# Designed miniproteins, single chains, part 28

Each design is a single chain, and the fold is of that chain. pLDDT is the mean over its residues in the fold that is shown.

## One batch from the design tools (miniprotein)

Design m954
Fold by ESMFold2-Fast:
Structure m954 (fold): chain A 60 residues (1-60)
Amino acid sequence: NDEEIAKKIAELTGISVSTAKKIIELINRHGVTIDPREIARETGISEGQALIAKLTIIRE
């Protein structure tokens, strides 16, 4: 579920659970093709954090 995925992202990247939930929302809205750079821009995290978050969401 989204709560467990968000917690996993927070543990892997060091971002907040609320930011991780925002990333899940962005992917649900824009689809899995969203660029990690756009995720980083929208949330203020690094591109590396955005990439890890995206891959975590897609894997689940």
Scores: mean pLDDT 83

Design m955
Fold by ESMFold2-Fast:
Structure m955 (fold): chain A 101 residues (1-101)
Amino acid sequence: MPVLITYIMLQERPLVEKDLEDSKKKLEEAIKQGNKPLAELYQKRIDVLEEMKRILDEIAEKVKKYGYPDEELVKFVNEAWERLRKLGKEYKELQKKIDEL
């Protein structure tokens, strides 16, 4: 069983889901406070997290379809992981902007 797939399904996916829930709560608080710049940054962060969740859900769908082990699944997961790393960088840049407000 590929270690990366196990990591994504058991560690990364639950963390993204929790962060998405927390980010939605923070967005609601920023809107309630009338803090438009903060609300815009949390909305962008939610958009990044929703894209991450979409990629993770696609991995889960392919796991269900192909099973373990599968060479096409491994290739897909490696390519998806590179996309997730790029989104993680965008998330980190957004977090810096939020912290600087």
Scores: mean pLDDT 79

Design m956
Fold by ESMFold2-Fast:
Structure m956 (fold): chain A 55 residues (1-55)
Amino acid sequence: SKAEKIRNVQEELSKQVRELLEKAKAGEITGDELTAKVNELQQRTSEEIEKILKE
């Protein structure tokens, strides 16, 4: 179902955001890098959800 596909996309986003936050906390990436990467992930997630909804 479309709902299942959207849920899977959102779960993957949550996982990747959590991993980025852990890297930032460990000092592996800067706050600016964290913000840029999170924004990129959110944009891609929105585009993927829109594609699913249009199917």
Scores: mean pLDDT 85

Design m957
Fold by ESMFold2-Fast:
Parts: sequence; structure tokens; C-alpha cells
Structure m957 (fold): chain A 86 residues (1-86)
Amino acid sequence: GEADYYIQKMDDLFERTKKRAEELVKQKKYEEAKFELEIGKGLLGIIYGVALLVIEDENDRQRIRDHYDQIMQELDEMIKEIESKM
């Protein structure tokens, strides 16, 4: 239902953010790559917040929380890897 829509929007944002950051890392633009990931985290938080305002079903809300937590952890790990190269 609606939960699948927000999960897809979070996945689309994550993949786009990841690809942009990876391209910047290839160019050794580590500060710019980190900034791209930090902006991605902020935008992901907005999608997550909207999803929790719209979705009433607790099972769907838990799916959104689990998916958000997973993507945020992946973004944080990428930021730490970039910081290790700066």
C-alpha cells in the first residue's frame, strides 16, 4: 500500500545519493562526497517523517522504521569510510 510508496522513495533517494557520493570519491572530492551523504540523510529524514504522519497501520510503520534505520546506518558507514580518507 502507501508504505511501499515511501519505501521506494527512500530507496530511490539512497541509490541516487550513493552513486553521487561514489563518483565524488573517485574524483578524491571527499568533503563534497561527505556533504552529499549528509544532505541525503536530511532528505531521507523528511521522507521518513512524512511517511509516519500518513501511515496509520503499526506493521507498516514498523517496516518504514526498519527500512529507514537500515539506510541511515549504511549512509553513516559511508561517511565514516570517507572521513578515514580525509
Scores: mean pLDDT 90

Design m958
Fold by ESMFold2-Fast:
Structure m958 (fold): chain A 73 residues (1-73)
Amino acid sequence: SERQLTLDKLRLIAAKSELFVAKRMDPKSPLARRNLETALRVARDLIENSKDEKIVKEAREVKEEAERLLEEM
């Protein structure tokens, strides 16, 4: 639905924002880890539950980046 698509877009924006902020923090910060884990959780939920191909694609990009950064910590 249009309403669900809007909510999924807002969730994707939130996940991207968490990732953006984490990338600008000290990588040894517990807060950076928390922000990456939040971005990863939201991205995984969107990949599983969103019907929109573009949202799923961008969520996969967020997931891959967050996983890479967490592995480097």
Scores: mean pLDDT 88

Design m959
Fold by ESMFold2-Fast:
Structure m959 (fold): chain A 60 residues (1-60)
Amino acid sequence: TVDDERRRALDEAERQARERGGEPVEFDLPFRGPDGSVYTRRVTVRLSGPGELEILREEP
């Protein structure tokens, strides 16, 4: 499902952020719109805490 895909993408983004010592990483995340459509957003994220990602920038 989209939720499973998003969770996998977030896990991968967190892994990459850890490998970079907390430097921001760009990642494509799947989202579900209010009409049920699925779309992808490019986001810049970094670790703000253990298991916690901070979104710094979102691109449509």
Scores: mean pLDDT 72

Design m960
Fold by ESMFold2-Fast:
Structure m960 (fold): chain A 117 residues (1-117)
Amino acid sequence: MAEEFGRAARETLVELAKDPDKIDEAVQLAQALADYGASNPELARPVTRALGEAAIEAAKNGNVDLAKAFAQAISRVAQRHPEARPEAKRTAEELKKLGKDNPEVQKIADEVLAALE
């Protein structure tokens, strides 16, 4: 159930992240998912994974502001639930690789890693 929820959330976020007209909707969904993951320990890891994959896709598509919003949502869940920190760290490391050619994406990755302290 939690894995099915995470997959549906990821697919929806990734689809919204590809549409410039849906950026506000993607941010609102990410915030709602972060609130849900923070309130439900069993969903913290699946939610963090879904937000992470969406953040990576947003960064790949040049949507830096959207990648930042998703990364902030990840940090909120991971700060509340230590079990989600490995997923948050994997996302930050992947963003850091993508950010070698984009300082703004590197900063997003560094901010996620700092939030895990």
Scores: mean pLDDT 82

Design m961
Fold by ESMFold2-Fast:
Structure m961 (fold): chain A 63 residues (1-63)
Amino acid sequence: SADDTARAVRDLLLAAGVPPSEADRYGREVRRAAEFALGLGTSPDDVRDDALEGTRRVIEERK
């Protein structure tokens, strides 16, 4: 679900040391994007995988 995807993204950001306020903001944006993609018929697996890959890139860029 979009909520599960957003939670997973938020948890990854928190584990990487991103401040809670920033992680929460990013998670909300991911949830909105996931809801939109799911509404267009994108598979839940693709939505989750794309969001996690994007989050990993954001984390790597902060190193």
Scores: mean pLDDT 80

Design m962
Fold by ESMFold2-Fast:
Parts: structure tokens; C-alpha cells; sequence
Structure m962 (fold): chain A 90 residues (1-90)
């Protein structure tokens, strides 16, 4: 991959991303990097990550809208979530 877990988190902190966004990145990266995580667990983690970003007042309205659309798509297309996770883990 183009970035390691620690590099992504360090970049987010250096960019002064809201704490909710940093926590969301940590949850998502940990789930994606866990080869034992099921699609259902990935979707549950993505939903929690989106919830954290939406709860943060520093998150832009555009990002909130984009993440809500992505979450709805992911829930409707679990097979594509599995494929994306496999590609991310390669």
C-alpha cells in the first residue's frame, strides 16, 4: 500500500484532523488490517467510524454527506466491501 497504518494516523495528526476523524481512521485501519475480520464486522466498524465523524463539529458538511452515501452503498453491496477489503490487505 502507499501508506502504513502509522503513517496514515501520523499524517492525520500532522494535518490537525479532528479527534473524531483520527479515531475513525484508527478503527477502520485496524479492521481492514485484521485478516480475520468478517464483512459484517467491517460494515459495523465503518458505521461506527461514520458516526464518530458525523458527531465531530469540525467535520465539514460535504464530508458528512459523502460518508453517509458511502455507508449506505457499502451496506447495500457487501460483496464489493469484501473485494475492497481483500485488495486493501494485498
Amino acid sequence: SSMSREEVLAAARAAKAPEGVIEAYRLLLDALLDPSATVEELLATFEEAVRLVLADPETSAALKEALERELAYAKANPAEVAEAAAEARA
Scores: mean pLDDT 76

Design m963
Fold by ESMFold2-Fast:
Structure m963 (fold): chain A 72 residues (1-72)
Amino acid sequence: MLELPAPTPEDLAAVRALLALLARAAAEAEAAGGREEVARELVTRALKEALAAHPDAAVLNEAARRALEALA
């Protein structure tokens, strides 16, 4: 199995930021009537925002890339 590299302090900060963005995306999707298409769009935007904000977070970048591929 492919292993992720060891987490750095930047990876931990990026994970916290991503969790906050995902929680906001979930709340926005719920407010929009819980539509799956809206939830998918908001999650995709949150992942892209986290990648742009934390380019040096190797663990987050690899996990987010795989998640974006799964959402496509």
Scores: mean pLDDT 69

Design m964
Fold by ESMFold2-Fast:
Structure m964 (fold): chain A 87 residues (1-87)
Amino acid sequence: LSPERQRLIKGVETFLEELAKEYPDVDPELIKRFKEALKELIRTGTEEDFERAEEIAESVENESVKAILLWVIEEVKKAVEELKAKE
């Protein structure tokens, strides 16, 4: 795994840990599943892993958190596609 992808994984982990503190009413197991799905998306960059992460985000009842998770998925997808083009 490239240093850039490792850095992206660490950034996502830190961001989601902070998000969980801001929104304690959101299921921590859902945030954990989303984090693991995003880490796999960063590792593989596949459409299947993108769809898995999106499905988890869409299951969130809190509209603010859902919007944030969907935004994170799009930003990660863009970053991974850019890294694929350079690798």
Scores: mean pLDDT 82

Design m965
Fold by ESMFold2-Fast:
Structure m965 (fold): chain A 108 residues (1-108)
Amino acid sequence: MKQEEVKKLLEAAIKSLKKLLELLKELGVPEHIIKEVEEMIKKLEEALKKEVSGEEAIKLLDEIIERLDELAEELLERDTPENRKAALEIEELKSLLAMQRWLLKKLL
């Protein structure tokens, strides 16, 4: 896979996570969940700056997908309309990231 394609996919993931972060802040989810998403964004931005390989990008996306799954489950433990909406948005992002991961793996 070309380095430029890895960069494009990481930039798309960062943009999607930033959109999720703003929505989570608007929904008033717990601060620790906000911080976890901010850390995911930081890790992806660091990976982008360091021009990581496609294999390293896949590993990082796997870690983020797993952690997003844990956060969605945690949100659903406190069954509120806001938490349900937040969990749904996280699931939509997980699907997008899984598709990006699949594309990266297919092109390697």
Scores: mean pLDDT 85

Design m966
Fold by ESMFold2-Fast:
Structure m966 (fold): chain A 99 residues (1-99)
Amino acid sequence: MREEMLESMERNRDKVLQAYEKGKKDGEEKGRELARRLRDNPEELRRLAQKLAEESTKYLMRSISYQVDGDEEKALYYSYLGGYYDGASAALERELESL
């Protein structure tokens, strides 16, 4: 095992996690805004929550693919988007549970 390679992999993992967490926070804020606008239409809220959850899964899968390929920039970008749509979906689901 080469120590330098292990440290590089650990730094990349931390960056991907930080991008996801930032996205999730930004997405939750946007999701709360959308939930307030759609509060009187629970059917639309539910459909949007599902669509955002599906988009999150697609972006997270792309992030993993780019991590395997060593494309750090794209891995971070898609990790952020995955977090964003995950956070937004979670905020819409919380509004639905409150109705």
Scores: mean pLDDT 83

Design m967
Fold by ESMFold2-Fast:
Structure m967 (fold): chain A 84 residues (1-84)
Amino acid sequence: DLEALQEKLAEEYTEYAEKLKEKIEEAIEKMKPLAEKLYNEPDLPAEDKVLKLLEELKKLAPELKPLVDAQVEANRLLRALRAA
């Protein structure tokens, strides 16, 4: 039953995305001081700034990495299901 599967995936995705959004927003808030410091460094390349922010994200919220990866995968699967 494709319709039942689609409804279940949409519900699970929505709930998961909401929880993920809250965790991401919390991590962003915790990273703001570092981001502001890095953005005020004229000598530091943009790529290095991104890498330092990613390192800080892993340090502050290591549990968030699987959720971010799952969010990417969920979006890919949902788009594939919608296109089928």
Scores: mean pLDDT 68

Design m968
Fold by ESMFold2-Fast:
Structure m968 (fold): chain A 65 residues (1-65)
Amino acid sequence: SSVSRVAGFALRLIGGQLEGEIRVEDPGSGWSAESADTSPEVVKELVREAFAAADAGEALGPIVR
């Protein structure tokens, strides 16, 4: 079964690149994941990994890329 997740982030595209950092949070569990690399490919992978870990009931620490 799926659990609703909330992805909070403040990003903007400048010159075809993302500026800022992403945070994916589960408000119910206090779980979060972050990345310093804001390229679209890394953002997609971080979000995918974060939701997969949340669905497995696992917590992700800071992700270093």
Scores: mean pLDDT 47

Design m969
Fold by ESMFold2-Fast:
Structure m969 (fold): chain A 94 residues (1-94)
Amino acid sequence: MVSDEKLEKFKKGVESLGGTVTSIERVGDKVIVTIDLGPSLQVQPLLGDIGDLYRLRPMTPMPPVYAEAVDGLRFRIIGTGPDGSLIFEMIEYK
């Protein structure tokens, strides 16, 4: 389960790269986030995965503050918002 502290770090990390976290919802044990990626963030599939899980990566070398913010997080794409934002289920790994 993703902590509120981790969600705040994540939001600041995304914003530091020009992205916007437009919503965060807790639905049972799940965390659903809607993100406008901006110009500097991209969605990358995990190598060797079944194609269900993604990372949010900068298009440049990863800044340390952002690397800490996304450490241990993976994302499942569950939809697309009306303005081209992406809707993810956020998953925390050990």
Scores: mean pLDDT 70

Design m970
Fold by ESMFold2-Fast:
Structure m970 (fold): chain A 64 residues (1-64)
Amino acid sequence: MSATELARAAHEAALAGDSAAAGAYGRQMSTFPREEIEAALAEMLRERLAAGAAAAWDALQVSG
């Protein structure tokens, strides 16, 4: 399992309110190199920003 996959799983668990699952995935991520963890978190952040921007843009277009 990749650091990015674990980051996504942890994020999804946190959003669902599953703190225990989020913590377990976070602990698994701690076994990865710091550079890989940072890259995975950066990718997740970019994905979140892109998804949020797309959702906001779509909402603005639906008003027309």
Scores: mean pLDDT 75

Design m971
Fold by ESMFold2-Fast:
Structure m971 (fold): chain A 75 residues (1-75)
Amino acid sequence: NVKTLIKHHLEKTGLTRQEIAEKVGVSQPHFSRILKQLENGDLKDIKLTTLNKLAEALELTPEEFNELIKHDLNN
């Protein structure tokens, strides 16, 4: 569950959604759209570089990063 994964890492890092957006290099509205797309299994128009920066900002493992993109691979 992408929503649960993101919540867990926000709590672990102590970062707000705005701070993660800044680390990823996107606006907060763009970041909210990215999260909604990931929750819906829609990787359309999301750059791989943006996904990599998100993984770094949230301190995701390779396994957790694979869970983020799993919806596009399975649905």
Scores: mean pLDDT 73

Design m972
Fold by ESMFold2-Fast:
Structure m972 (fold): chain A 77 residues (1-77)
Amino acid sequence: MLSEEQREAIAEAVARELGLPADLAKQFVDASLEATGGDPLVPDFADIAREVGQKLGLSPVLSGQAALVIARKAREL
């Protein structure tokens, strides 16, 4: 399972790459991981992240891009 420090690192990457506020990026990362039981590498992660993004006021495109950043960073950790 991803630690709090790993989730913070992923949220910083999302904020930097997509130009999102750090607090919004962290909320998105935490909520997406909670929805998947902590596994961002599940096959439907992008669809789950899009639903989470809609609740946070993010566009479907931006939510999809954020999901890809989360999955990429999780694979590197």
Scores: mean pLDDT 80

Design m973
Fold by ESMFold2-Fast:
Formats: sequence, structure tokens, C-alpha cells
Structure m973 (fold): chain A 74 residues (1-74)
Amino acid sequence: DAAKRERLLTILGWMVEEMKKNNSEDKELLEGLQKVRDWLEANPDASTAEALAAVRKYIKDPKLVEMLEALLAS
């Protein structure tokens, strides 16, 4: 579970940095990604299920949510 949490944090961090570099107009997605990262950092003992619940809560793109869930389920 710790390894899956670290993987999620790494992916979220990479996405945030790429969106910033590319001056992305999707501010809602950028905000959602940052909120998930902040929640994960505030909850270091969170389970994979709790991390996925945070993803579903803050990220509005259902396809991206599905991809992140698939990555954590592997």
C-alpha cells in the first residue's frame, strides 16, 4: 500500500508539473490534482482505497480517474 501511495504521488506530481510547463488552460484539473496531492501528504497512513476516494472526490475527469484506479489496482 505504501508503494502504491508513492506511485500515485509521483504520477500526480508529474502531471501537475507538466500542466504548469505547458501553461494548461484546464485550471479545474490542475486544482483537483493539487488537492489530491495535498490530501495524500496530509494523510500518510491512508489506504489505497482511501487514496482512490480522494481521487474520485477531487478529479472531475472520469477517464483520468479510471486510469489512476487501474494503475493502483495493478
Scores: mean pLDDT 78

Design m974
Fold by ESMFold2-Fast:
Structure m974 (fold): chain A 94 residues (1-94)
Amino acid sequence: GPMTQDQRDKFVQIINGKMVDVMTDMSSDDQQIVYDTMTQISTVGHTPGITITQFISNVNQIVSQTQQQLSQDMQPQFSQAFDDGINDVQSVGS
């Protein structure tokens, strides 16, 4: 069924929290890209009526675009942080 607002807020907090952890090691340009990504993920989190599957699908699409814009050396760390965030989201459930 659709996610509650509290569930969406929690999922955004988990995923964006992982992104903040890797952002500390990034250049200012890469930090801006990640910050814009976190803003887009927050927008998905404010979409009423979405399911967990739709949330994850939309976030994956955003993150794929981000990976293409980041410095090559930061792409593995960013990918790992995102994977950790998705695993945490799936562990919490709905």
Scores: mean pLDDT 84

Design m975
Fold by ESMFold2-Fast:
Structure m975 (fold): chain A 80 residues (1-80)
Amino acid sequence: MEIEKAIDELVEALKAGDEQAASRAFMRLMELLAKEIPDPEKAEELITEIVRILNDYRNGKLTPEEAAERIRKLVEEALK
C-alpha cells in the first residue's frame, strides 16, 4: 500500500537523520492522506497530529521508533 510505503520511507529518513528524504516522504504521505480521506477537515487534523509527533521527535522527546509507531497508529486509525 502506498501510504504504508510512505510511512516506512519517512521512518527510515528520520532514523538516518536525512531531513531532505524525510521532507519528501512527509509530502508524499500528506498527498496520499488527502486522497484517501474524503473529509478535508479530518485530513488536516491528522496531518496536524503527525506534525506534532515530528516536532516532538526533533525536540528529542521521542525516539525515531516511537515517532514511527505513533504516526503508523494514527494513520491506521484514520483509515478505518
Scores: mean pLDDT 79

Design m976
Fold by ESMFold2-Fast:
Structure m976 (fold): chain A 69 residues (1-69)
Amino acid sequence: MEEKITLLAVKYGLQKHIEYLETGSKMTREQVKEIEKKAREEIAKNPNTDINRLKEEISKLVAELEKLQ
């Protein structure tokens, strides 16, 4: 459970971070908390979420983020 929640939160965080780097915006502490809450609720609702798919999606987002840094 913990690994799935962490991976989903990382995915959501990376997506938002990439968006903000592209638009020049800043992520707020409130938005970080909302991302974590959203990830916890999503995994609680769908505990069978595929961990390998989350890892693949995160790898793609990390590659995009490296291009923006």
Scores: mean pLDDT 77

Design m977
Fold by ESMFold2-Fast:
Structure m977 (fold): chain A 75 residues (1-75)
Amino acid sequence: SMEELLRRLRLLDAAIKIITENASQSEVEEIARKLGVSPSTLNKLAEQIRNMSPDELYALQQRLVEELRALRRAG
């Protein structure tokens, strides 16, 4: 669903912010609560992103955006 893809995009954005802002564990817990996920899920995603090349991260973001566009076209 579009709502699921938007949540996935928000989760990805949050994980990137955790890395770039060097967020504390308390900040990670607050972000995870607001997104409706466990802190462990958000931390695992942040670790995966840290281990990605910029090209791999860009490709992931592009795939999610394309999936969102496809759903909008389908109605």
Scores: mean pLDDT 78

Design m978
Fold by ESMFold2-Fast:
Structure m978 (fold): chain A 60 residues (1-60)
Amino acid sequence: TIDAEAEAALHLIQAVNAVKAGDYKTAAEHYERMADALAGVDPELAEEYRKLAQEYRKKA
C-alpha cells in the first residue's frame, strides 16, 4: 500500500544518513523497519533489506 511504501521511504532516508555518519547500528535498525513495512506488499524486496540490515549489524 501507499502507507507501507511511504513508511519504507522514510526509513531508507534515515538508514542512508546513519551510514554516512558511520552509525551502522542505527542504519541496520532502519533497514529492518523498512523490511517490516514492505513484508506485506513486496516480500522479495523486504528480504533484500533484511539481508542488508544483517550486513550493517556485522559492521557495528
Scores: mean pLDDT 82

Design m979
Fold by ESMFold2-Fast:
Structure m979 (fold): chain A 88 residues (1-88)
Amino acid sequence: SPLLAPLPKEVRDALIRLVKAFNEGNVEEVKEAAQRLIEAAGDDPAALEWARTFLAMLSGIAKSAGKTEIAKVLDEAMDELDARLRAL
């Protein structure tokens, strides 16, 4: 996607995987994809902040759609990402 072009390839690939998992509604795949996104962002504060914003957006969409388990794993991924940001 042109919107993702300036991001590192690993971050872009992880985002695409996360969106696919989210659309498929598979809780375990969403959890794995969210973890891959955090790993791909690494210790880059800008990439971590961007990933956090994206996870928050998906969590909001999941809650609005009644996808409570997907929202829960996304919220847990955001907590892990927030902890990583605080450690930097």
Scores: mean pLDDT 82

Design m980
Fold by ESMFold2-Fast:
Structure m980 (fold): chain A 93 residues (1-93)
Amino acid sequence: REAELARARELIERGLEHSRGVLEAYINSITDPQELERLKQEGLELVRAGEAALAAALRDDGPLERLEQAFADILLGRLIAELVEEKLAELAA
């Protein structure tokens, strides 16, 4: 199971890397710090939901697809929060 989870995580990370440029372009188009802060909170909520889903799926010995979705939510939420923080730092400078 650990090998399957590691592979699923790697594939999801690769998919997010391919989408990173589009997400960066979108976030860089936002100039309202309040809108950016909302987007950051949405990303952090996605991480929390994904972490809860991952914990539940591991407890229940759930199907791999449920674990994959939880990893996708966590990794996407973290990426959104990271990119928003970078943009907020640029606007504050």
Scores: mean pLDDT 79

Design m981
Fold by ESMFold2-Fast:
Structure m981 (fold): chain A 78 residues (1-78)
Amino acid sequence: MAPKLHLVLLVPDSLDVEAVRAALQEHFARLGKVLGAEITVEVRATADEEEARRSDAEAMAKLGELLAANAEAFRAAA
């Protein structure tokens, strides 16, 4: 069964949140196909730049765990 990952990303309210959401959903959909995983992305606006940075760091940590798990699976399959 494919691993599932849900990412929540906060972006500055000064950006076009709809354009950012579309771009991130496209990029993570492609990444999910490459990794054989279901990656869903939820994008929310925030006026707090520090909150956006923390949210991004947490999302990247989750993605890193998925990448590490896939690397182990590929190594074990060989």
Scores: mean pLDDT 72

Design m982
Fold by ESMFold2-Fast:
Structure m982 (fold): chain A 63 residues (1-63)
Amino acid sequence: SMEEVFAEVDRLFLNLRVALEEAEKLGAPLSLAFRVAGELAARGITDEEERREEARRMLEEEL
């Protein structure tokens, strides 16, 4: 349904938003934030706190 499609788009935007916010805190480049957002999506994390923690860890490991 269209509702399911919109929910999935919202999840993709959440991954990107979290990755960008954590990247800004660390002074990481936007290119790395986009890559981390893709990795978060691939892992299928649904919990917001776990998503933020994982994003930070990935960003720190790649810096």
Scores: mean pLDDT 80

Design m983
Fold by ESMFold2-Fast:
Structure m983 (fold): chain A 101 residues (1-101)
Amino acid sequence: AAEEVERLVELAESLTPEDIKKFKEEIEERAKGATEEEEKKLAEEAKPLVNALLALALHRAGYTPAEAVEVRRQLEAGTLDEETRARLAAALREVHEEIKK
């Protein structure tokens, strides 16, 4: 997870919201009419999208790759402080709004 987040934060420097939007639309299209088993597979396939969105948000919030690894670790452990969580949430909203357009 840590190495993956670092790699995705670096990738986020060259990723556009448009690239992430296309990936999101592809996953959403495949989810239409999916069975419970197919939905589970799609959730696993969507994990790179979730990681890319999180990495882009962390990058936009001004976190370095090393800081992003720590924030991700705290988020997964449920120990993320309120200030860091609010900062990450604000950045995620910005990314979401750009993708929505």
Scores: mean pLDDT 67

Design m984
Fold by ESMFold2-Fast:
Structure m984 (fold): chain A 76 residues (1-76)
Amino acid sequence: TPSPEAQAALQAATDHVLTAIRNRGDPKKAAEHLRKAIEATREALRAGGISEDDAKILIDVLTKQLKNLEKKAAEK
């Protein structure tokens, strides 16, 4: 059974990803929530709620999406 800390971190990561998707028309706001999702994923890894391999894949995907959103947020 995952610890309460691990479950909370995974839920936070999921909530931030969903909030970023809901705010896809606002690249600055979506980028903020993707940054929080990456941090929550790292906390889930520290708490043992996600494997190192799965965390690496998820962080890589989220980081690539974040870089794309940051480029769009910098455009007028």
Scores: mean pLDDT 83

Design m985
Fold by ESMFold2-Fast:
Structure m985 (fold): chain A 65 residues (1-65)
Amino acid sequence: MDPRVEEAIARLEERFGLTREERAAIEAAASQLPPEVVLAAIERLLAGEITGRELFERLGIPLPA
């Protein structure tokens, strides 16, 4: 994984307290997307510009109904 993406995920986990399953889903999505797309989505969540739900939608992670 891109080191910048790994660091961004670590900061996301520290600030919002990701579950193991949520972290695994984000890492799986990040492996299939350009690093710049993943970084932009995480940076917007960390800046308070989007919600965790919107992050999952942007990464293509299916949300429970």
Scores: mean pLDDT 78

Design m986
Fold by ESMFold2-Fast:
Structure m986 (fold): chain A 55 residues (1-55)
Amino acid sequence: LAERLRALIERAQTERGLPRDLALQYAVASLRLTREEVAAMTGEELVRRAEELLA
């Protein structure tokens, strides 16, 4: 899970040129997920949902 979220953050850094901290905030804000929801999701589901929100 953490690895998948990290990949999403790195995409934001690469595509938008955001520094790591801003990319993290951007990814988290885009996900709109609680800790419980994240724990219930698979890594693939989390990445897919995050990509939809960031698209």
Scores: mean pLDDT 62

Design m987
Fold by ESMFold2-Fast:
Structure m987 (fold): chain A 94 residues (1-94)
Amino acid sequence: SIKEEVRKKIREAAEIAAKEGAKGVEEATRLLQEAGDLMVKEYPAISKEEAEKLVEEAAGGLTDAALLGDRELLRKTAEESARKWVELMEKAEA
Protein backbone atom coordinates (compact mmCIF):
# COMPACT_ATOMS: atom_id res chain seq x y z
CA SER A 1 0.00 0.00 0.00
CA ILE A 2 1.09 3.58 -0.61
CA LYS A 3 0.66 4.50 3.08
CA GLU A 4 2.92 1.60 4.11
CA GLU A 5 5.54 2.54 1.48
CA VAL A 6 5.54 6.16 2.72
CA ARG A 7 5.87 4.98 6.35
CA LYS A 8 8.73 2.68 5.30
CA LYS A 9 10.63 5.53 3.60
CA ILE A 10 10.21 7.76 6.69
CA ARG A 11 11.50 4.92 8.93
CA GLU A 12 14.48 4.31 6.59
CA ALA A 13 15.29 8.05 6.65
CA ALA A 14 15.26 8.01 10.48
CA GLU A 15 17.44 4.84 10.56
CA ILE A 16 20.03 6.46 8.25
CA ALA A 17 20.03 9.63 10.38
CA ALA A 18 20.46 7.48 13.53
CA LYS A 19 23.31 5.42 12.01
CA GLU A 20 25.21 8.13 10.10
CA GLY A 21 24.30 11.28 12.05
CA ALA A 22 24.98 14.50 10.11
CA LYS A 23 26.57 12.47 7.25
CA GLY A 24 23.24 10.69 6.65
CA VAL A 25 21.06 13.82 6.47
CA GLU A 26 21.34 14.22 2.66
CA GLU A 27 20.31 10.59 2.03
CA ALA A 28 17.53 10.81 4.66
CA THR A 29 16.20 13.97 2.97
CA ARG A 30 16.28 12.19 -0.42
CA LEU A 31 14.11 9.35 0.98
CA LEU A 32 11.65 11.89 2.43
CA GLN A 33 11.49 13.65 -0.97
CA GLU A 34 10.75 10.30 -2.67
CA ALA A 35 7.93 9.68 -0.17
CA GLY A 36 6.53 13.17 -0.81
CA ASP A 37 6.64 12.64 -4.59
CA LEU A 38 4.85 9.31 -4.16
CA MET A 39 2.07 11.00 -2.14
CA VAL A 40 1.54 13.68 -4.81
CA LYS A 41 1.54 11.05 -7.60
CA GLU A 42 -0.98 8.73 -5.88
CA TYR A 43 -3.17 11.41 -4.22
CA PRO A 44 -4.06 14.18 -6.72
CA ALA A 45 -5.80 16.12 -3.90
CA ILE A 46 -2.40 16.63 -2.20
CA SER A 47 -0.57 19.60 -3.71
CA LYS A 48 3.17 19.59 -4.42
CA GLU A 49 3.47 22.57 -2.06
CA GLU A 50 1.83 20.65 0.83
CA ALA A 51 4.14 17.66 0.27
CA GLU A 52 7.23 19.90 0.06
CA LYS A 53 6.27 21.54 3.38
CA LEU A 54 5.92 18.12 5.07
CA VAL A 55 9.30 17.03 3.64
CA GLU A 56 10.98 20.25 4.91
CA GLU A 57 9.44 19.81 8.39
CA ALA A 58 10.45 16.13 8.61
CA ALA A 59 13.97 16.74 7.24
CA GLY A 60 14.49 19.61 9.69
CA GLY A 61 13.28 17.53 12.63
CA LEU A 62 15.47 14.54 11.73
CA THR A 63 18.47 16.84 11.19
CA ASP A 64 18.00 18.48 14.61
CA ALA A 65 17.58 15.11 16.36
CA ALA A 66 20.65 13.68 14.56
CA LEU A 67 22.79 16.70 15.54
CA LEU A 68 21.71 16.21 19.17
CA GLY A 69 22.54 12.49 18.95
CA ASP A 70 19.14 11.82 20.53
CA ARG A 71 17.95 8.47 19.15
CA GLU A 72 14.66 8.61 21.10
CA LEU A 73 13.86 12.11 19.76
CA LEU A 74 14.75 10.84 16.26
CA ARG A 75 12.30 7.91 16.63
CA LYS A 76 9.54 10.19 18.00
CA THR A 77 10.13 12.73 15.21
CA ALA A 78 9.83 9.98 12.57
CA GLU A 79 6.64 8.59 14.19
CA GLU A 80 5.08 12.08 14.35
CA SER A 81 5.95 12.75 10.68
CA ALA A 82 4.52 9.38 9.62
CA ARG A 83 1.27 10.15 11.49
CA LYS A 84 0.92 13.59 9.84
CA TRP A 85 1.64 12.24 6.34
CA VAL A 86 -0.79 9.30 6.73
CA GLU A 87 -3.50 11.64 8.10
CA LEU A 88 -3.09 13.88 5.02
CA MET A 89 -3.36 10.84 2.71
CA GLU A 90 -6.49 9.62 4.54
CA LYS A 91 -8.10 13.07 4.18
CA ALA A 92 -7.20 13.05 0.45
CA GLU A 93 -9.05 9.70 0.08
CA ALA A 94 -12.29 11.22 1.41
Scores: mean pLDDT 85

Design m988
Fold by ESMFold2-Fast:
Structure m988 (fold): chain A 74 residues (1-74)
Amino acid sequence: SLARRAAREPEAVVAEARAALTAAGHEDLGQALERLVRESGDPFLLYGAAVIAELLRAGRVEEALAAARSLLAF
């Protein structure tokens, strides 16, 4: 599950979300998300990063961007 992966591999999940956002043309958003997750250590934000990476992998770019912006507003 995404929740288990976020708990087991937090650094990999954050790196994947950042890389996926950068590949989609949203490097600034990817950097902001990585900083937020690293500074907070919040499991909710880690799970959110995993969801964003999965949405981008599935080609659901608009949903991933909406999710990333929602997390940054947290």
Scores: mean pLDDT 82

Design m989
Fold by ESMFold2-Fast:
Structure m989 (fold): chain A 91 residues (1-91)
Amino acid sequence: EKVIELSPEQEEVLRRYEEELKALLDQLFAGEISMEEFVERVRELTERTVEELRKLGMDEETIELIREYVEALVEAIKNLLEGKPPVKFSY
């Protein structure tokens, strides 16, 4: 129930992050970059964004939430594109 207040500068950093992440997703789905390259670029982008947000006074709890969200997103995309059904799962 804690409302996270973002400064205009923090909002701009996150907006830019979303745009760059979308561009990477578009490149991945178009087959222009590999999954490994996508993961590396997202990691680098996320660390740069996190460092910029930390310099703008964002607390570590919020930074951890951003990292967890990105890790979950990357894992979901990886599983989707790899088309991996769970082995030994039968309906």
Scores: mean pLDDT 75

